# Designed miniproteins, single chains: the designs that were tried, part 44

Each design is a single chain, and the fold is of that chain. pLDDT is the mean over its residues in the fold that is shown.

## One batch from the design tools (miniprotein)

Design m1517
Fold by ESMFold2-Fast:
Parts: structure tokens; C-alpha cells; sequence
Structure m1517 (fold): chain A 82 residues (1-82)
């Protein structure tokens, strides 16, 4: 369904923006920044792969992108609070 694909891409774009902001906040922690950048690449590859398979895989991709966005945000906030 086209709506599911559009939602998956929109969620991926939001997650990428959030993860890029997180990486910017971690500029003085190279290891943490690299970890966030690796999660971004993995998320992008997983979402595009799921979209290519279509159907329910595209629906699951949107959820996966949101989960990864929340995980990276929580990781970054927790690390910077220390």
C-alpha cells in the first residue's frame, strides 16, 4: 500500500534528522557519535530494504524507524546527563 510506504519514508526522514542532531550533540564523544552514525546507517538500510519487499514489511519499517529514533534520543540524553 502506497500510504504505508509514504509513512515509512516520512518516519525514516524524521529519525535521520533526530539522529543527525544527536550525533552533533556528541561531537566531543567520538565513540558515542560513531555508534549513533552506525545505528542511522543500519536503520536507513533496514527501512529501504523493507520498503522494497512491500506489503506488511513497509508497515513494519515505519514502526522500526520510530523505535530507533526513540532509542537514539534516550541514549544521547542519558549520556549527556552524566
Amino acid sequence: EQAAIDQARAEMERAVKTMDEAASRLEKDPAAREKVQNWKKQMEANVEGSIALGGKSAESAAFGARVMERKVQAFTDELLAK
Scores: mean pLDDT 80

Design m1518
Fold by ESMFold2-Fast:
Structure m1518 (fold): chain A 80 residues (1-80)
Amino acid sequence: MSQEELDKEVAEGLVLMAVGVAILLLRQGKMSLEEAKEFVTRVIRKIAKETGLSKEFEEELIEEAIRRLEEAAAAIAAAA
């Protein structure tokens, strides 16, 4: 693997962890969907800055994370 590919895989792993934490807090009612979106966006931007990811890949990670949060919020609402 190239260093770029490794950095992307590490970044994706960290983003999945952040999304997982946000979904857990959403499920517990300790965080709103908007707060969760802001939280994961901040985490992704920090990861991208520290790992030197492209702006395009940073935006892709943000879009994917937001989509997952919206899906989780909809599922939580449907189960309530």
Scores: mean pLDDT 81

Design m1519
Fold by ESMFold2-Fast:
Structure m1519 (fold): chain A 96 residues (1-96)
Amino acid sequence: DFSDGAPVYAVVIRLKPVSDQELAELKKEVEELAREVGMLAVKVSVAPSGEIVILGFSRTRETAERFAERMREKFGDKILSVSVAPMTAEDAEALL
């Protein structure tokens, strides 16, 4: 719920391109991991380059960083970049 206007923390993770079968499995694993860590929302998309882009939101930096750490542990070999930054709830809602 982003209706209170409180800031959130965005996690943006870019992964190397994967097959369609691996993408389906990856989406399930990312969504499960986000639930386990306590992320507010997560979205998995594919860029025109074929790179996988994962966008996650958390109320705290600590939870966002924990999600990023768990992603590195599970998908480290496929990770191209990871960023964690504060953003407004309005900006986060627009990206979902």
Scores: mean pLDDT 80

Design m1520
Fold by ESMFold2-Fast:
Structure m1520 (fold): chain A 86 residues (1-86)
Amino acid sequence: DEEEKKNLDIIADLYKVYADRKKAEFQKLVDEHLTPEEKEKYNQRLKEAEAEAKRIESISYFDKVAGYDYLARKYDELIEEVKKKV
């Protein structure tokens, strides 16, 4: 159904925008508050989360929303963890 596909694309775009905003917030906190060693550790965790989100997306065309949702939640977890350390 063409309407169903359009609605799924809109929802996926909204989740992507949210995830991108959370990534930007996380990077700002890391750059301002963490040591170089801690930054490397968090960047590794971020790469792992991005790889897992891509894996979720690759399972089916309709899992793009799930992939971006997973990524946004991981960024929120990392943001909360960094805020506790500052």
Scores: mean pLDDT 78

Design m1521
Fold by ESMFold2-Fast:
Structure m1521 (fold): chain A 74 residues (1-74)
Amino acid sequence: SHLEKKVRELIETLLNSKDPEERATAAIALGYEEQHHPVPSLKEEIKEALEKALKDKDPAVRRAARVALGVLEK
C-alpha cells in the first residue's frame, strides 16, 4: 500500500541518510504515522529502527527517536 511504502521509505531515511536533519525528521514522522495511521504489520520494524536511532551520532536524532518510541509505548 501507499502507506506501507511511505513508512518503509521513512525507515530507510532514518537508518541511511547522511543528513542528521533528515534522520531526525524521519524519526518524528514515523511516530506521527504510527499514532495517526498505524500499520500493525510494520510496528515491530518501526520500533527496531527507532531503537537503533537511539544510538545515532547526532543528539537531535537520538531525542527524536526517544519521543517517537514514547508514542509507540502509549
Scores: mean pLDDT 84

Design m1522
Fold by ESMFold2-Fast:
Structure m1522 (fold): chain A 75 residues (1-75)
Amino acid sequence: MRVVVRGSDGSEVEVEVAASDTAGQLAGKVAEASGAHEGHKQVLVDGVPLAGHQTLAEAGVEDGAVLTLESTGPL
């Protein structure tokens, strides 16, 4: 499936993912596609942060979903 991810820098990128992919894997794919190193970033679905081990299917993410990628807190 494909999802649109909005980065903390205002960029949007379309990424191909599987429903079984984790939030951590999605964040890594977005960082690679946007050309920026991820550092510590958090995936949000409708403003709700996902744990890195949660699958996209468990979070209710479907084809065409719009997600947010934000910088996590410092520690």
Scores: mean pLDDT 73

Design m1523
Fold by ESMFold2-Fast:
Structure m1523 (fold): chain A 98 residues (1-98)
Amino acid sequence: GVVVEATAIGDDISEVEKKVEETLKAHPDAKIVLAVDVNGNPKATEKVVELGKKYGIPVVLSAEGPKRDEALKKAEELGAIAVPSFTAALYKARQLAK
């Protein structure tokens, strides 16, 4: 499978969506998993989870910093896999993509 690595810029996930679309075009029959650092931003968290649902792609989110617990709770409430570091998110995404 293929892991898409991306980072949200505040509330903006345009680069995340672009990477997903480019990966789907390059690997239409591959199992794709999205790994995103949302920086503890709850709006970015919501948008990334919705993007994963739109394309039918598993999403692994990472959140660090002072709003980490809030972002992780939000991700879990939305049904996403949430982990406390981007390195852990990449590891988990690679396991799901196998």
Scores: mean pLDDT 79

Design m1524
Fold by ESMFold2-Fast:
Structure m1524 (fold): chain A 99 residues (1-99)
Amino acid sequence: MKEKEAEDIIRGVEVAAEHDAATAEEILIKEGASLTAIVAAGLMSRVPDVEKLLEEMKKADPEEVIKLYREAFRRIWEEILDRAFERRKELEELLKELE
């Protein structure tokens, strides 16, 4: 169970390391990859040093791969939220200048 999940995650990260999110997702969908691999590719395309993450995952056991993925996922979500907050602030400042 965990072994298959780890393999699916690693496959997603491998494709994300070589391609943008949309291309990575398309490749995995055409291969008939699991939803886990497709989601991992879409998210991991946003990870700085995704190549380093892939290297660590290839050396790790299945449980550690899942932990590394969860940590990267959490960091991505925090970055998305931070970017959304900054974009909103910039938009509010621009709207005030136009009023």
Scores: mean pLDDT 76

Design m1525
Fold by ESMFold2-Fast:
Structure m1525 (fold): chain A 57 residues (1-57)
Amino acid sequence: AEEAARARGLQYLPLIKEVNKIMEENVDHAEIHIPGKVIELERDEKNVWTTRARPAP
């Protein structure tokens, strides 16, 4: 049970690290790759971040 929960957490660790880097660099667009999908991040003219997910090839 704990090993399964840890494995699920580790799947998203690169995502959290990449989001922090994006915020530090003040970039307006980024793509984050996680198993099975790609999360696209985009900052609009009002400084609001929008996210969308699409299947990874």
Scores: mean pLDDT 61

Design m1526
Fold by ESMFold2-Fast:
Structure m1526 (fold): chain A 60 residues (1-60)
Amino acid sequence: SSAERARKIAEAVQRIKEGNIDEAVAILSTLPPEDQKEALDLARLQGFEEQAKKAEEKLK
């Protein structure tokens, strides 16, 4: 559902902000690519570029 995806996006962003990259990747891997990109972009916009980059690299 859209609500469940929005919740997971928010959780992934929160884990990235905490530096918990492994948990962030675990959540992101359950999302479609468009939602993964949204979560990573949101983290970057909030100033967590390095943490977002680490999560993105582990997703590949």
Scores: mean pLDDT 87

Design m1527
Fold by ESMFold2-Fast:
Structure m1527 (fold): chain A 55 residues (1-55)
Amino acid sequence: GREILGEMAGRAVTVLRDAGVTSDEDLDLVARDIATASGERWMAETIAEIMREQL
């Protein structure tokens, strides 16, 4: 559910921060990759929103 996506987004945000990635374009790309890997490509926008809220 959304809780699992939130955990994945949180881990991704930590990795992106450590790498110095803070742009909206890079967040959108990572969110799309997470959505694709989970089999739920339509969730990319929701994942990106969760990641932005955690920055």
Scores: mean pLDDT 72

Design m1528
Fold by ESMFold2-Fast:
Structure m1528 (fold): chain A 75 residues (1-75)
Amino acid sequence: LDELRERAIEAARAGDLETALAYIDEFVAKGGNPAEPDAEGRLIPEHASEAGQAAVAHEILVYLAEKGLSTDPPL
């Protein structure tokens, strides 16, 4: 699971949206939760934003929302 998340982060940081979304899809299919922070306490779109890929970060957030996944803090 973590390998798929790391590959998604790498692609997102490189500006490769399609590859990042493909790895996110496989991560979710294997039971991963992309709304759960990684070992550094960050989400995939946060890594993209840190790398200056604001557009990629935004598109990943939209994609997660469309799939019913949320980055909102738990109530």
Scores: mean pLDDT 75

Design m1529
Fold by ESMFold2-Fast:
Structure m1529 (fold): chain A 66 residues (1-66)
Amino acid sequence: MEEIPQELLDEAREIAEEAGKLARNEAEENQVKQLYLDVEAATSVEELKKKLEELRKYLEELKKKR
C-alpha cells in the first residue's frame, strides 16, 4: 500500500464521514461502511480511484434524499 497516495485515502475518509452523517438507517450506514472498506481493500491506485468514485456517487445519492 506504500504506492497508494495518502491524499486519496484522506479524501475517502472525509467522504465516508460525510456520508455516515447523512445515513438515516442501518442499510445506508452499512453501505457507507462497505464502500469505505472497498477503498481500504484496494491494492492499486486504479482500483482505489474506481472504489473512491463509487463512494462519491453514493454520497451524492444520500445528499439528494435530503
Scores: mean pLDDT 79

Design m1530
Fold by ESMFold2-Fast:
Structure m1530 (fold): chain A 68 residues (1-68)
Amino acid sequence: MRALTAGEAVREALGTDAETFSREEAIEGLHKVTGAPKELIEEALNKVTKAETYSLEEIDKAASVLLG
């Protein structure tokens, strides 16, 4: 699903239409989309925001941290 943003890909992987995700949902979705270890995903999310909820834009930023 390379034509989707990371946030949209996470939403599809989780089978939801939500625009915000819990930390657990963000970790699981990013793990399914990127294949990265959950530990690295947690570190990437912590670099994007200190909140426990994530927008599609914050998921996209976390994916960018994981990929480069």
Scores: mean pLDDT 78

Design m1531
Fold by ESMFold2-Fast:
Structure m1531 (fold): chain A 95 residues (1-95)
Amino acid sequence: EVLKKAEELAEKAKEAARRGDKEEAIKQIEELLEILKELAKQLPVEKYIGYVLRAIGLKIDAERALERGDVEAAEAQVDELLELIKEVLEELKKL
């Protein structure tokens, strides 16, 4: 299941952030962003653009938090990205 894979990637990203492994955390966040993009491609163009831009913003905010050593802020951005993936999955059920 796509959702289970996204949840596993989110947990790995947060674990890497807690260890101070910025490169691994960013790698897992990039995988989450790719999942979101693949799912969102099935939506109308306006919704696709909106979800992708929001996800990119969350990735940038997470990277900035990791650079500052703000683990709590980085974890919050990862959780928001996972929630965004769940929102896309709900939108797909309406198609």
Scores: mean pLDDT 89

Design m1532
Fold by ESMFold2-Fast:
Structure m1532 (fold): chain A 75 residues (1-75)
Amino acid sequence: SEKKKIEEEKERILKIIEENEPKLKEWMEEKVKKGEISEETAEELYNGTIESLRRMAESIEKLELENLEKKLKEE
C-alpha cells in the first residue's frame, strides 16, 4: 500500500541519518582542527543538524500521508 511505502521511506531516511552521523561528526572535528570553528560551535551545529534532519523526516512523512489522503478523496 502507499501508506506502507511512506512509512518505509521514513525509516529509510532515519537510517541514512544514523549511518551518516559519524561522517558529519568527523567533518565537524576536521573544521575544529583547522581552526575554522570552535569545539562548542561544532557540538551545537552537530546536535542541531541531527535534530533538524530527524524533524524533517517526520515532516516529510506527515506531508506525504496528507497528500495520499487528498488523492484518495479525488480519485
Scores: mean pLDDT 80

Design m1533
Fold by ESMFold2-Fast:
Structure m1533 (fold): chain A 69 residues (1-69)
Amino acid sequence: SQAAEHLQRGVAAARAGDLEGAARHFGEALRAGLPEEAVRVVLTRLVDRGVLSEEQAEEILRRARELAA
């Protein structure tokens, strides 16, 4: 699905250190109908794995929500 593709691109961007790209892709996933909870779960896993800080994850979610609106 488009939502799943955007989610995977968001994860790849975050792993590459592209935080703006991550926010854009997660925003597209939300627009495509992915629940916000699914994005939040993925961001939490990225923090747990040391890919993102807590602050970076919160900023990405905030930006993704703005881009989805």
Scores: mean pLDDT 89

Design m1534
Fold by ESMFold2-Fast:
Structure m1534 (fold): chain A 79 residues (1-79)
Amino acid sequence: MEALRDALLAAGASPLVAELVAASVAGIEAAKAGDSETAARLAAEAEALAAQLQAQGITEEQILAETREGVLAYLRELA
């Protein structure tokens, strides 16, 4: 979801956090649409980004704090 990534960047989220959230959400959407290949690719991208964030010492709590409202609102719309 390029639009979600761009919105998160505009809101002040770090680039890696914005990429991780965008990849995670796009992966969930692809899985719901039955596109297992795209879902698997996006899941792999999200895992790689999460590993980079952990290497930088960024916690899940920090990611949630930066993206809480946007991620929760987007996931609620998908549900």
Scores: mean pLDDT 72

Design m1535
Fold by ESMFold2-Fast:
Structure m1535 (fold): chain A 100 residues (1-100)
Amino acid sequence: MNLEDLIKELEEIVGVTKEQIERASERTGRSKYEVMRQIVMVAIVDLLAENTELATEILRLAAEGKLTPEKIRELAKKNNVLNEKLEKLIKLLEELEKLL
């Protein structure tokens, strides 16, 4: 998936615009891919926010550098919270990690 396809997919799923991604990249000095990865991670945690224990575990794994798309999918399946929106976000995270 190219950069434009990734931006379009992210806009469809979470409602962020290309302009917002570009502005965040310029302000932080981070690449557009890194900015998009952070947006996807926030969206995943937000979807899981009602399950505080699961959201906390995901944040802990992220802080330890152990959070992978596969691990997110595994935890979501175990907690019976895997839905279409979450699966789309996990796939977008997988594509972004290939480019980082």
Scores: mean pLDDT 80

Design m1536
Fold by ESMFold2-Fast:
Structure m1536 (fold): chain A 108 residues (1-108)
Amino acid sequence: AFATTAAELQAAAALNPADALTLYKTLATIAVLNNQFADAAAAFSKIIALDPDNAVAHYNLGLDLQQLNKYAEAIAAYKKALSLLPPSSPLFATAAANLASLEAKLAA
């Protein structure tokens, strides 16, 4: 299990922003691979706190929140990701499709 410990938080706080981002990206990736979506969402939230305009982090937070059935929060995360991406981006098309699918599911 990968939970953010007090020691990990203290280590991250002592790092420069780039090293802290790398740590949280690693923790988020491991959590997703282990289907630990709550831990992944927490790690992506830490990435967003350090880099608020990170479209990939907002998109991945949306995916994790959707897996947790936190649909309103997932929609907000996808909308934020879309606001940060050019329409020509492959990630924009993927995020827009996931948002549309989720909104359609909730409208039914």
Scores: mean pLDDT 82

Design m1537
Fold by ESMFold2-Fast:
Structure m1537 (fold): chain A 90 residues (1-90)
Amino acid sequence: MNEEKARELFERAKALAEASDSNEALGEAAELHGEALATLLSEYDPEAAEKMRELARKAGEALAAGDWKKAEEYNEELVKLGQEAAEKIL
């Protein structure tokens, strides 16, 4: 169930990112992508999942506001968190 939900969120994020030419749509895509990753992690590391949701939301808000530097910083933290969580599981 969680894997199917995560797949749906990833597909929606990808579609928005590929079709979007606006900061607002890119922000929404980033939030959906982060929610998909958090959904996959929620059964293994709920604390990391919540942090990932928060970082994805902040990255999305920064993208929507046109603050690409801040969005990049949040995205780097999100990627690092995801890698650390994956290393604990694998």
Scores: mean pLDDT 75

Design m1538
Fold by ESMFold2-Fast:
Structure m1538 (fold): chain A 79 residues (1-79)
Amino acid sequence: NAAALEEAHARAVRAARSLAPHVTEETAARAEELAKSLASDPRAQVRATAELLRAAGADPAVVDALVEAALEALKLKEA
Protein backbone atom coordinates (compact mmCIF):
# COMPACT_ATOMS: atom_id res chain seq x y z
CA ASN A 1 0.00 0.00 0.00
CA ALA A 2 2.54 2.62 1.13
CA ALA A 3 5.01 1.48 -1.53
CA ALA A 4 2.35 1.80 -4.24
CA LEU A 5 1.49 5.32 -3.07
CA GLU A 6 5.18 6.30 -3.12
CA GLU A 7 5.54 4.90 -6.65
CA ALA A 8 2.47 6.84 -7.80
CA HIS A 9 3.86 10.04 -6.27
CA ALA A 10 7.25 9.41 -7.91
CA ARG A 11 5.57 8.97 -11.31
CA ALA A 12 3.55 12.17 -10.77
CA VAL A 13 6.70 14.12 -9.80
CA ARG A 14 8.55 12.91 -12.92
CA ALA A 15 5.60 13.84 -15.16
CA ALA A 16 5.25 17.24 -13.45
CA ARG A 17 8.93 18.05 -14.10
CA SER A 18 8.35 17.43 -17.81
CA LEU A 19 5.34 19.80 -17.72
CA ALA A 20 7.07 22.62 -15.78
CA PRO A 21 7.98 24.63 -18.94
CA HIS A 22 4.25 24.84 -19.80
CA VAL A 23 3.18 26.21 -16.40
CA THR A 24 2.83 29.99 -16.57
CA GLU A 25 1.41 32.30 -13.89
CA GLU A 26 -1.84 32.37 -15.90
CA THR A 27 -2.02 28.57 -16.10
CA ALA A 28 -1.23 28.30 -12.37
CA ALA A 29 -3.98 30.82 -11.52
CA ARG A 30 -6.52 28.88 -13.59
CA ALA A 31 -5.46 25.63 -11.90
CA GLU A 32 -5.94 27.29 -8.49
CA GLU A 33 -9.47 28.40 -9.49
CA LEU A 34 -10.26 24.83 -10.62
CA ALA A 35 -8.93 23.51 -7.30
CA LYS A 36 -11.28 25.83 -5.40
CA SER A 37 -14.37 25.16 -7.57
CA LEU A 38 -13.78 21.37 -7.66
CA ALA A 39 -12.49 20.95 -4.08
CA SER A 40 -15.23 18.37 -3.34
CA ASP A 41 -14.37 16.34 -6.49
CA PRO A 42 -10.61 15.67 -6.63
CA ARG A 43 -10.94 13.39 -9.68
CA ALA A 44 -12.76 16.09 -11.66
CA GLN A 45 -10.05 18.54 -10.54
CA VAL A 46 -7.32 16.23 -11.89
CA ARG A 47 -9.12 15.86 -15.24
CA ALA A 48 -9.84 19.60 -15.55
CA THR A 49 -6.20 20.45 -14.76
CA ALA A 50 -5.07 17.92 -17.40
CA GLU A 51 -7.23 19.63 -20.04
CA LEU A 52 -5.78 23.00 -19.00
CA LEU A 53 -2.22 21.68 -19.41
CA ARG A 54 -3.01 20.15 -22.81
CA ALA A 55 -4.49 23.49 -23.93
CA ALA A 56 -1.27 25.19 -22.76
CA GLY A 57 0.74 22.96 -25.15
CA ALA A 58 1.95 20.20 -22.83
CA ASP A 59 2.75 16.79 -24.32
CA PRO A 60 -0.48 14.74 -24.14
CA ALA A 61 1.41 11.53 -23.27
CA VAL A 62 3.09 13.23 -20.29
CA VAL A 63 -0.24 14.75 -19.18
CA ASP A 64 -1.91 11.31 -19.44
CA ALA A 65 0.87 9.78 -17.30
CA LEU A 66 0.41 12.53 -14.68
CA VAL A 67 -3.38 11.99 -14.61
CA GLU A 68 -2.97 8.22 -14.20
CA ALA A 69 -0.47 8.69 -11.35
CA ALA A 70 -2.60 11.36 -9.63
CA LEU A 71 -5.79 9.26 -9.80
CA GLU A 72 -3.91 6.22 -8.45
CA ALA A 73 -2.53 8.34 -5.58
CA LEU A 74 -6.06 9.58 -4.75
CA LYS A 75 -7.37 6.00 -4.78
CA LEU A 76 -4.59 4.89 -2.41
CA LYS A 77 -5.17 7.83 -0.03
CA GLU A 78 -8.87 6.96 0.20
CA ALA A 79 -8.08 3.35 1.15
Scores: mean pLDDT 70

Design m1539
Fold by ESMFold2-Fast:
Structure m1539 (fold): chain A 88 residues (1-88)
Amino acid sequence: SVVLKPEDFTEEVVKELREEVIKLTGGEDKDDEILEKLKELSDEAAEHYQKALELEKNGGPVALIAGHLRGALEMAKLSQKVNAALQK
């Protein structure tokens, strides 16, 4: 299990995580385009990002939104690392 601090789930952290997702997807700033790029890397990354968007629209807990954004980033980065290793 991972132990995270409450400050890891603030609105500022959500904004920073969104900026990292945008950079990872090549600068796409539209949610639909981000989802398509994430799905090309990892279905799990896209699922985490979709859940974060749904939680935000429904006024869900910032902690869960941040958690799903982190999940999306970690799954996408893992896919990129695996793809890079296979191209060596």
Scores: mean pLDDT 78

Design m1540
Fold by ESMFold2-Fast:
Structure m1540 (fold): chain A 75 residues (1-75)
Amino acid sequence: EELEKLKAEFDKLVEEARRIAQQLSPADRQRVESLIEDFKLALELAIKNNDLEQAKQVVEAMRKFIEEARRRVAA
């Protein structure tokens, strides 16, 4: 249940990151997609290993990335 909730939250964060990326240059959008892919792989590994702590860290890192991206777009 906890890992399923974290994955659902991560999926929502990915959608938010992609919405923000639409306001960026093509090169910056590609960098955002690359980072999303890295986080997806890390989350999949955490879920495969039933590592709740690592899964939480990946989701938190994604949230921090989105906050930084929002600040850059707002500037």
Scores: mean pLDDT 81

Design m1541
Fold by ESMFold2-Fast:
Structure m1541 (fold): chain A 84 residues (1-84)
Amino acid sequence: GAKEALEIAIKALNEIEKVTDDLEVQILAGVGVLAAAVYSSLGEDKEGAEKAIEYLREILKVTDDPKVKEIAEKAIKEAEEALK
């Protein structure tokens, strides 16, 4: 469900922020977590999950780190499956 998707995406964004040394990727991950948390606080878990997935997709466009790519790709797949 939406809450599960939100938690998957937030966990991945937090993981990416911890493992990356790329400032742009760190900023995208941090903003993604904040945006998702704001939507969740409003009871909008689906919207929060969709926003967090958008930030994971933006990270994939800018990152060259294979570890970051693996975390983001896996989380997008699992979160999108949880939203169905």
Scores: mean pLDDT 87

Design m1542
Fold by ESMFold2-Fast:
Structure m1542 (fold): chain A 91 residues (1-91)
Amino acid sequence: AAARLRAGEALAILLAYERAEAIAAALGLDAAEVRAAYEPLVPEARAIVAEAEPEVVEELRPLAEALAEAAAAGDLEAAERYRKRLIEAAR
C-alpha cells in the first residue's frame, strides 16, 4: 500500500521532470522554474523506482505517463483524473 503509493508518486515526479519544458510551455510558465520545483525530488524518486518491484512499476507507469502527457498538453482536467486513477491503482 504505502510502498506502491510512493512508487506511483516517484514515477509521476520523474516523468514530469522529463517533460518539464513541455509542461512549462503548455501552461505559460518558466521552464527553469518548473525544473527547479521537481529537481530536488528527482534523486529520491529514482531510488524509490529502482527499489520498487518491477511489476508495480509496469502497472503504474502508463497512468503516470498519461498524467505527464495531459499536463504537457495543458489539459488540467485530464491530468487531475489520471492523478486520482494513479492514487487508486497504488492503493
Scores: mean pLDDT 83

Design m1543
Fold by ESMFold2-Fast:
Order: structure tokens, then sequence, then C-alpha cells
Structure m1543 (fold): chain A 84 residues (1-84)
């Protein structure tokens, strides 16, 4: 399981405009943890797009403020829309 500090840093990088792959590349993690992180962030993108995750859940899971979590969900939805 990914450490809470890693999840928080990943979320802040996504907020700054990084892709899941760019986040994983920037973090000094073992290859298995990089793969797990990319899969988790891609799952989060899909759930955000489908409206299946709340800002409160994201704030708790990634150690973000409520406004940061709301902004992250908007960024993730925009990424999925751009891929369509």
Amino acid sequence: MLPAEVKRRAALMLLAGASPEEVAAALDLPEEQKRALVEELRTLERRAYEGKVSAAEVAERYGLSRPQAERLLEVLRERVRKEL
C-alpha cells in the first residue's frame, strides 16, 4: 500500500497539471509502487469522470483541503474529457 505522504505529493502534482505517469516518474519510488500509483491515479480519474467519488473522500484519502480536493476532481475530469 502507498504511504500517505506519497499520495499527498502525487495529488499536489496532479493539481499542478502533471499526468499520472509524470507523477510516478517524478517520485523516487520502487517500480512496483510506481505501477500501483499510476493504476490508483487512473482509477481516480475514471471515478471522478463518472461522478463516483466525492471531494470529501479525496480530501481524506490524499490529505488535501476540501477546496483542493474539489479542484483536483475538476482537473481529473478535464483530463478524461481531453482523452475523448
Scores: mean pLDDT 81

Design m1544
Fold by ESMFold2-Fast:
Structure m1544 (fold): chain A 76 residues (1-76)
Amino acid sequence: MEEVKELLREKLSEDVAEALFNTIKRLVASGADLEEAVERLIPLYAAIEEAYKAGDKKKTQEYIAKQSQTMTELVS
């Protein structure tokens, strides 16, 4: 799990990386595959962060909706 946290910190801001790490731990505890969760969620969190920094509220909301759907699929 420490390797996952370091990977997230390399690709995302510290606060976003911490939030995603806690989300991944919760999803894995619920039966999600660790590798699939990492591969699917990192690009979405990165896209949310970039859209937010750019002030693109519409894109930010679209990626957040995609994130919610992806998290549901990972534990279903």
Scores: mean pLDDT 82

Design m1545
Fold by ESMFold2-Fast:
Structure m1545 (fold): chain A 87 residues (1-87)
Amino acid sequence: MRAEEERRRRLEELREVEARLQELIDAGDLRAAAELLREEAERVEGLLRLTLEGLALKLEYEVEPSEEIRERIKELQKKVAELIAKM
């Protein structure tokens, strides 16, 4: 069935993304790691999307701290907490 094949392929893609993310973090390339997370966030929905966007913003803040990024992180943390509370 296509659904089972798609699920397996998605799982493999997620593992490849996780491996690439770890390699970028280990190399200290936090900007590229944030970009990778942002691209993956566009491919997912709901809590996972907010989590990936939040992690990307935190990595961007480590590279170049700004009040705008800090406020966006706080707003995303509130959205994640509210969504989890409804589960």
Scores: mean pLDDT 76

Design m1546
Fold by ESMFold2-Fast:
Parts: sequence; C-alpha cells; structure tokens
Structure m1546 (fold): chain A 55 residues (1-55)
Amino acid sequence: PMVTSRGGSVTVGGVEVRVPAGGVYDEELLRRLIMHETGASEAEATAALDRLMER
C-alpha cells in the first residue's frame, strides 16, 4: 500500500527518521527499511509510520 508523508521526524531505535511532507512511499517497504536501518521492532517501525504518514 502507498502512503503519503505528513512530514516531520521521529526517533526509532535511537535513530532520527525524518521525511519531507508530500512524499509517497510503499508502506511495507518503508517499514522494512526503518527496521533494517534502526534495528527497531515491527511495532516500533509501524508506530513511527503512523506518526509520519497520513492514515
């Protein structure tokens, strides 16, 4: 599923994740990327996406 970024930043697994507003991303691929880069759990990556992306 594609999601649109609301913009902003959030800290996940000790790493700041920042995205510009208006970007369109594949939610599943972005979740996997966050998990891979930060070492965070799926739940933590999902919470970050919920904060950064439009629902």
Scores: mean pLDDT 77

Design m1547
Fold by ESMFold2-Fast:
Structure m1547 (fold): chain A 83 residues (1-83)
Amino acid sequence: IVVTGSRLGVRPSREELKEAAEKAKKNGEELIVKPLTTHALTLNELEFLFSLGVKKVITIDVTKEAQEKISEYEKKGLEIILG
């Protein structure tokens, strides 16, 4: 399952992300999330996605705080790709 947002539009809501995560888990699919916000991916968003069991995040940029934590989450199985 792929969930996406746009810098020029509306990002996926927390509710939409939770629903997508449950569908992915039920179907045995990986959840891939593309730009989560109209701004850089924040540490709080990164933590939330990890809590949902997201396997891959594709984003244009990340905040400095999120950047410092990327290696920790990657070691825990969350792949982060900067587009």
Scores: mean pLDDT 68

Design m1548
Fold by ESMFold2-Fast:
Structure m1548 (fold): chain A 68 residues (1-68)
Amino acid sequence: VLSEEEKAKVEKLVKEGNEAFDQGNFEEAANKYAEALKIDPKNEEAKEGLEKSSVELLKLAVNKVVPK
């Protein structure tokens, strides 16, 4: 259903997202996974990566505004 070019782009974006996540760049990781999902909404790895990255971003956002 996806062209070979679209599939290759999705794989590259997911890989870049995984690398950004491993470096702690959760916003960049989330953006890469979201771009992959715009091309292939059924990509399970991209969905999982976006969810994980969003959770990490939410933790950072909550910690900066919510007192202990």
Scores: mean pLDDT 79

Design m1549
Fold by ESMFold2-Fast:
Structure m1549 (fold): chain A 95 residues (1-95)
Amino acid sequence: MDEEIERMLADPAFRERVAEVARSHGFEVIRDPVTGALSFRFPDGSVVPLEVLVRAAMLSSDEALIDWLRSLGLSEEQARALVAALRAEIAAFLA
């Protein structure tokens, strides 16, 4: 699992797809200009690295992930949409 997470985080195409998902849901995407590493600013002001978000998605149930995202300022509808989109991108990468 850790090796698969590292491969996803190193893949520019995966990073760009997740960045587009985040932007489509109104999140600020923060990119390191040297490494391309991504972080996301949530409505409550929290900044979450892509690694933390991917790891949470792979290790948590949908209910736990939705509750966590709601604690970062998302509505239930926004949290459910983001979870569905993230799971689709992860599944597509691992296929």
Scores: mean pLDDT 78

Design m1550
Fold by ESMFold2-Fast:
Structure m1550 (fold): chain A 62 residues (1-62)
Amino acid sequence: MDDLARAGKLAEEITPTSEEAKAALAAFKAAQTAYIRDPSAETLAALRAAARNFLATAEKEA
């Protein structure tokens, strides 16, 4: 499973408790919204970066 698919699935299942995890989830959702509104290489790159950061932050919470 690629990072975008994993991040999307995790965002549905996780309840973030730390400020870092909440911020990472919010950034991922904001990046998804930005990509939907303006699909471009730049917004896609931002979405992928946010997905990787969210996955890394959630892993630290485990």
Scores: mean pLDDT 78

Design m1551
Fold by ESMFold2-Fast:
Structure m1551 (fold): chain A 76 residues (1-76)
Amino acid sequence: MIVSPLGRELARYIVEKYGLKLSPEELDALAAAIDYILVFGPPRSKEELVKLLVEFGLSEETAKEIAEKIYRDIIA
């Protein structure tokens, strides 16, 4: 999968900031989801972010953890 340098860099930033343990495949999935968000805009809710992350290949549990941490950082 071709992922932009920015998407990959932001995915690594999120992993490091929140202490996540992702496989290379999960990191690529997160980077692709970030690229999608940069093009089409952010999801309207935390629940839509979870769905987006799962659609790109993350497990539901990992997607929920990432979405919770991101929304807490942006909205709180």
Scores: mean pLDDT 77

Design m1552
Fold by ESMFold2-Fast:
Parts: structure tokens; sequence; C-alpha cells
Structure m1552 (fold): chain A 85 residues (1-85)
């Protein structure tokens, strides 16, 4: 279900955030790459809400804001999953 998929993704996002916070530069670069692909998707679909969440997640990575990253990345994934249901 969408809720079960979202719970699993939230756990994955937290693990990702912890890895980036621990200084894992590969995890950081791969995450930025994922966010940039989501940004391209949002722009092509005129999804301003998704675009805003992706940009905030990118800003959180730059500012080393773990909680901000988890919040905005989780919301971006939630918005994408809702489009698939």
Amino acid sequence: SLDEDLELEEERIRILADNVAAGNKISERLTIGRLLRMRDWAQHNNDQELLDQVDKALDAIENKDVEGFVKHMTEAVRLLLEQLS
C-alpha cells in the first residue's frame, strides 16, 4: 500500500541522512543526483509542490541540516508515490 511504501522509504531516507551526516561523500553525491532527477521530473510535470520540497532537501544537505533533509526528502517521496496510486 502507499502508506507501507512510504514507511519503508522514510526508514531508507533516515539511513541515507545518517550516512551523509557521518561524512559519506558517495552517499551525499548519489543523494544529490537522485534529488536532481526528481527536480527535473517536477519541472517537466509543472509540479511546484514537489519542486519546492526537492529544493529544500538540497538546501538541507548544503547546510548539514539532517532533520530538514529527512523532512523534505520524505515529503518529496510521498508526493511522487501519491502520483503512482
Scores: mean pLDDT 82

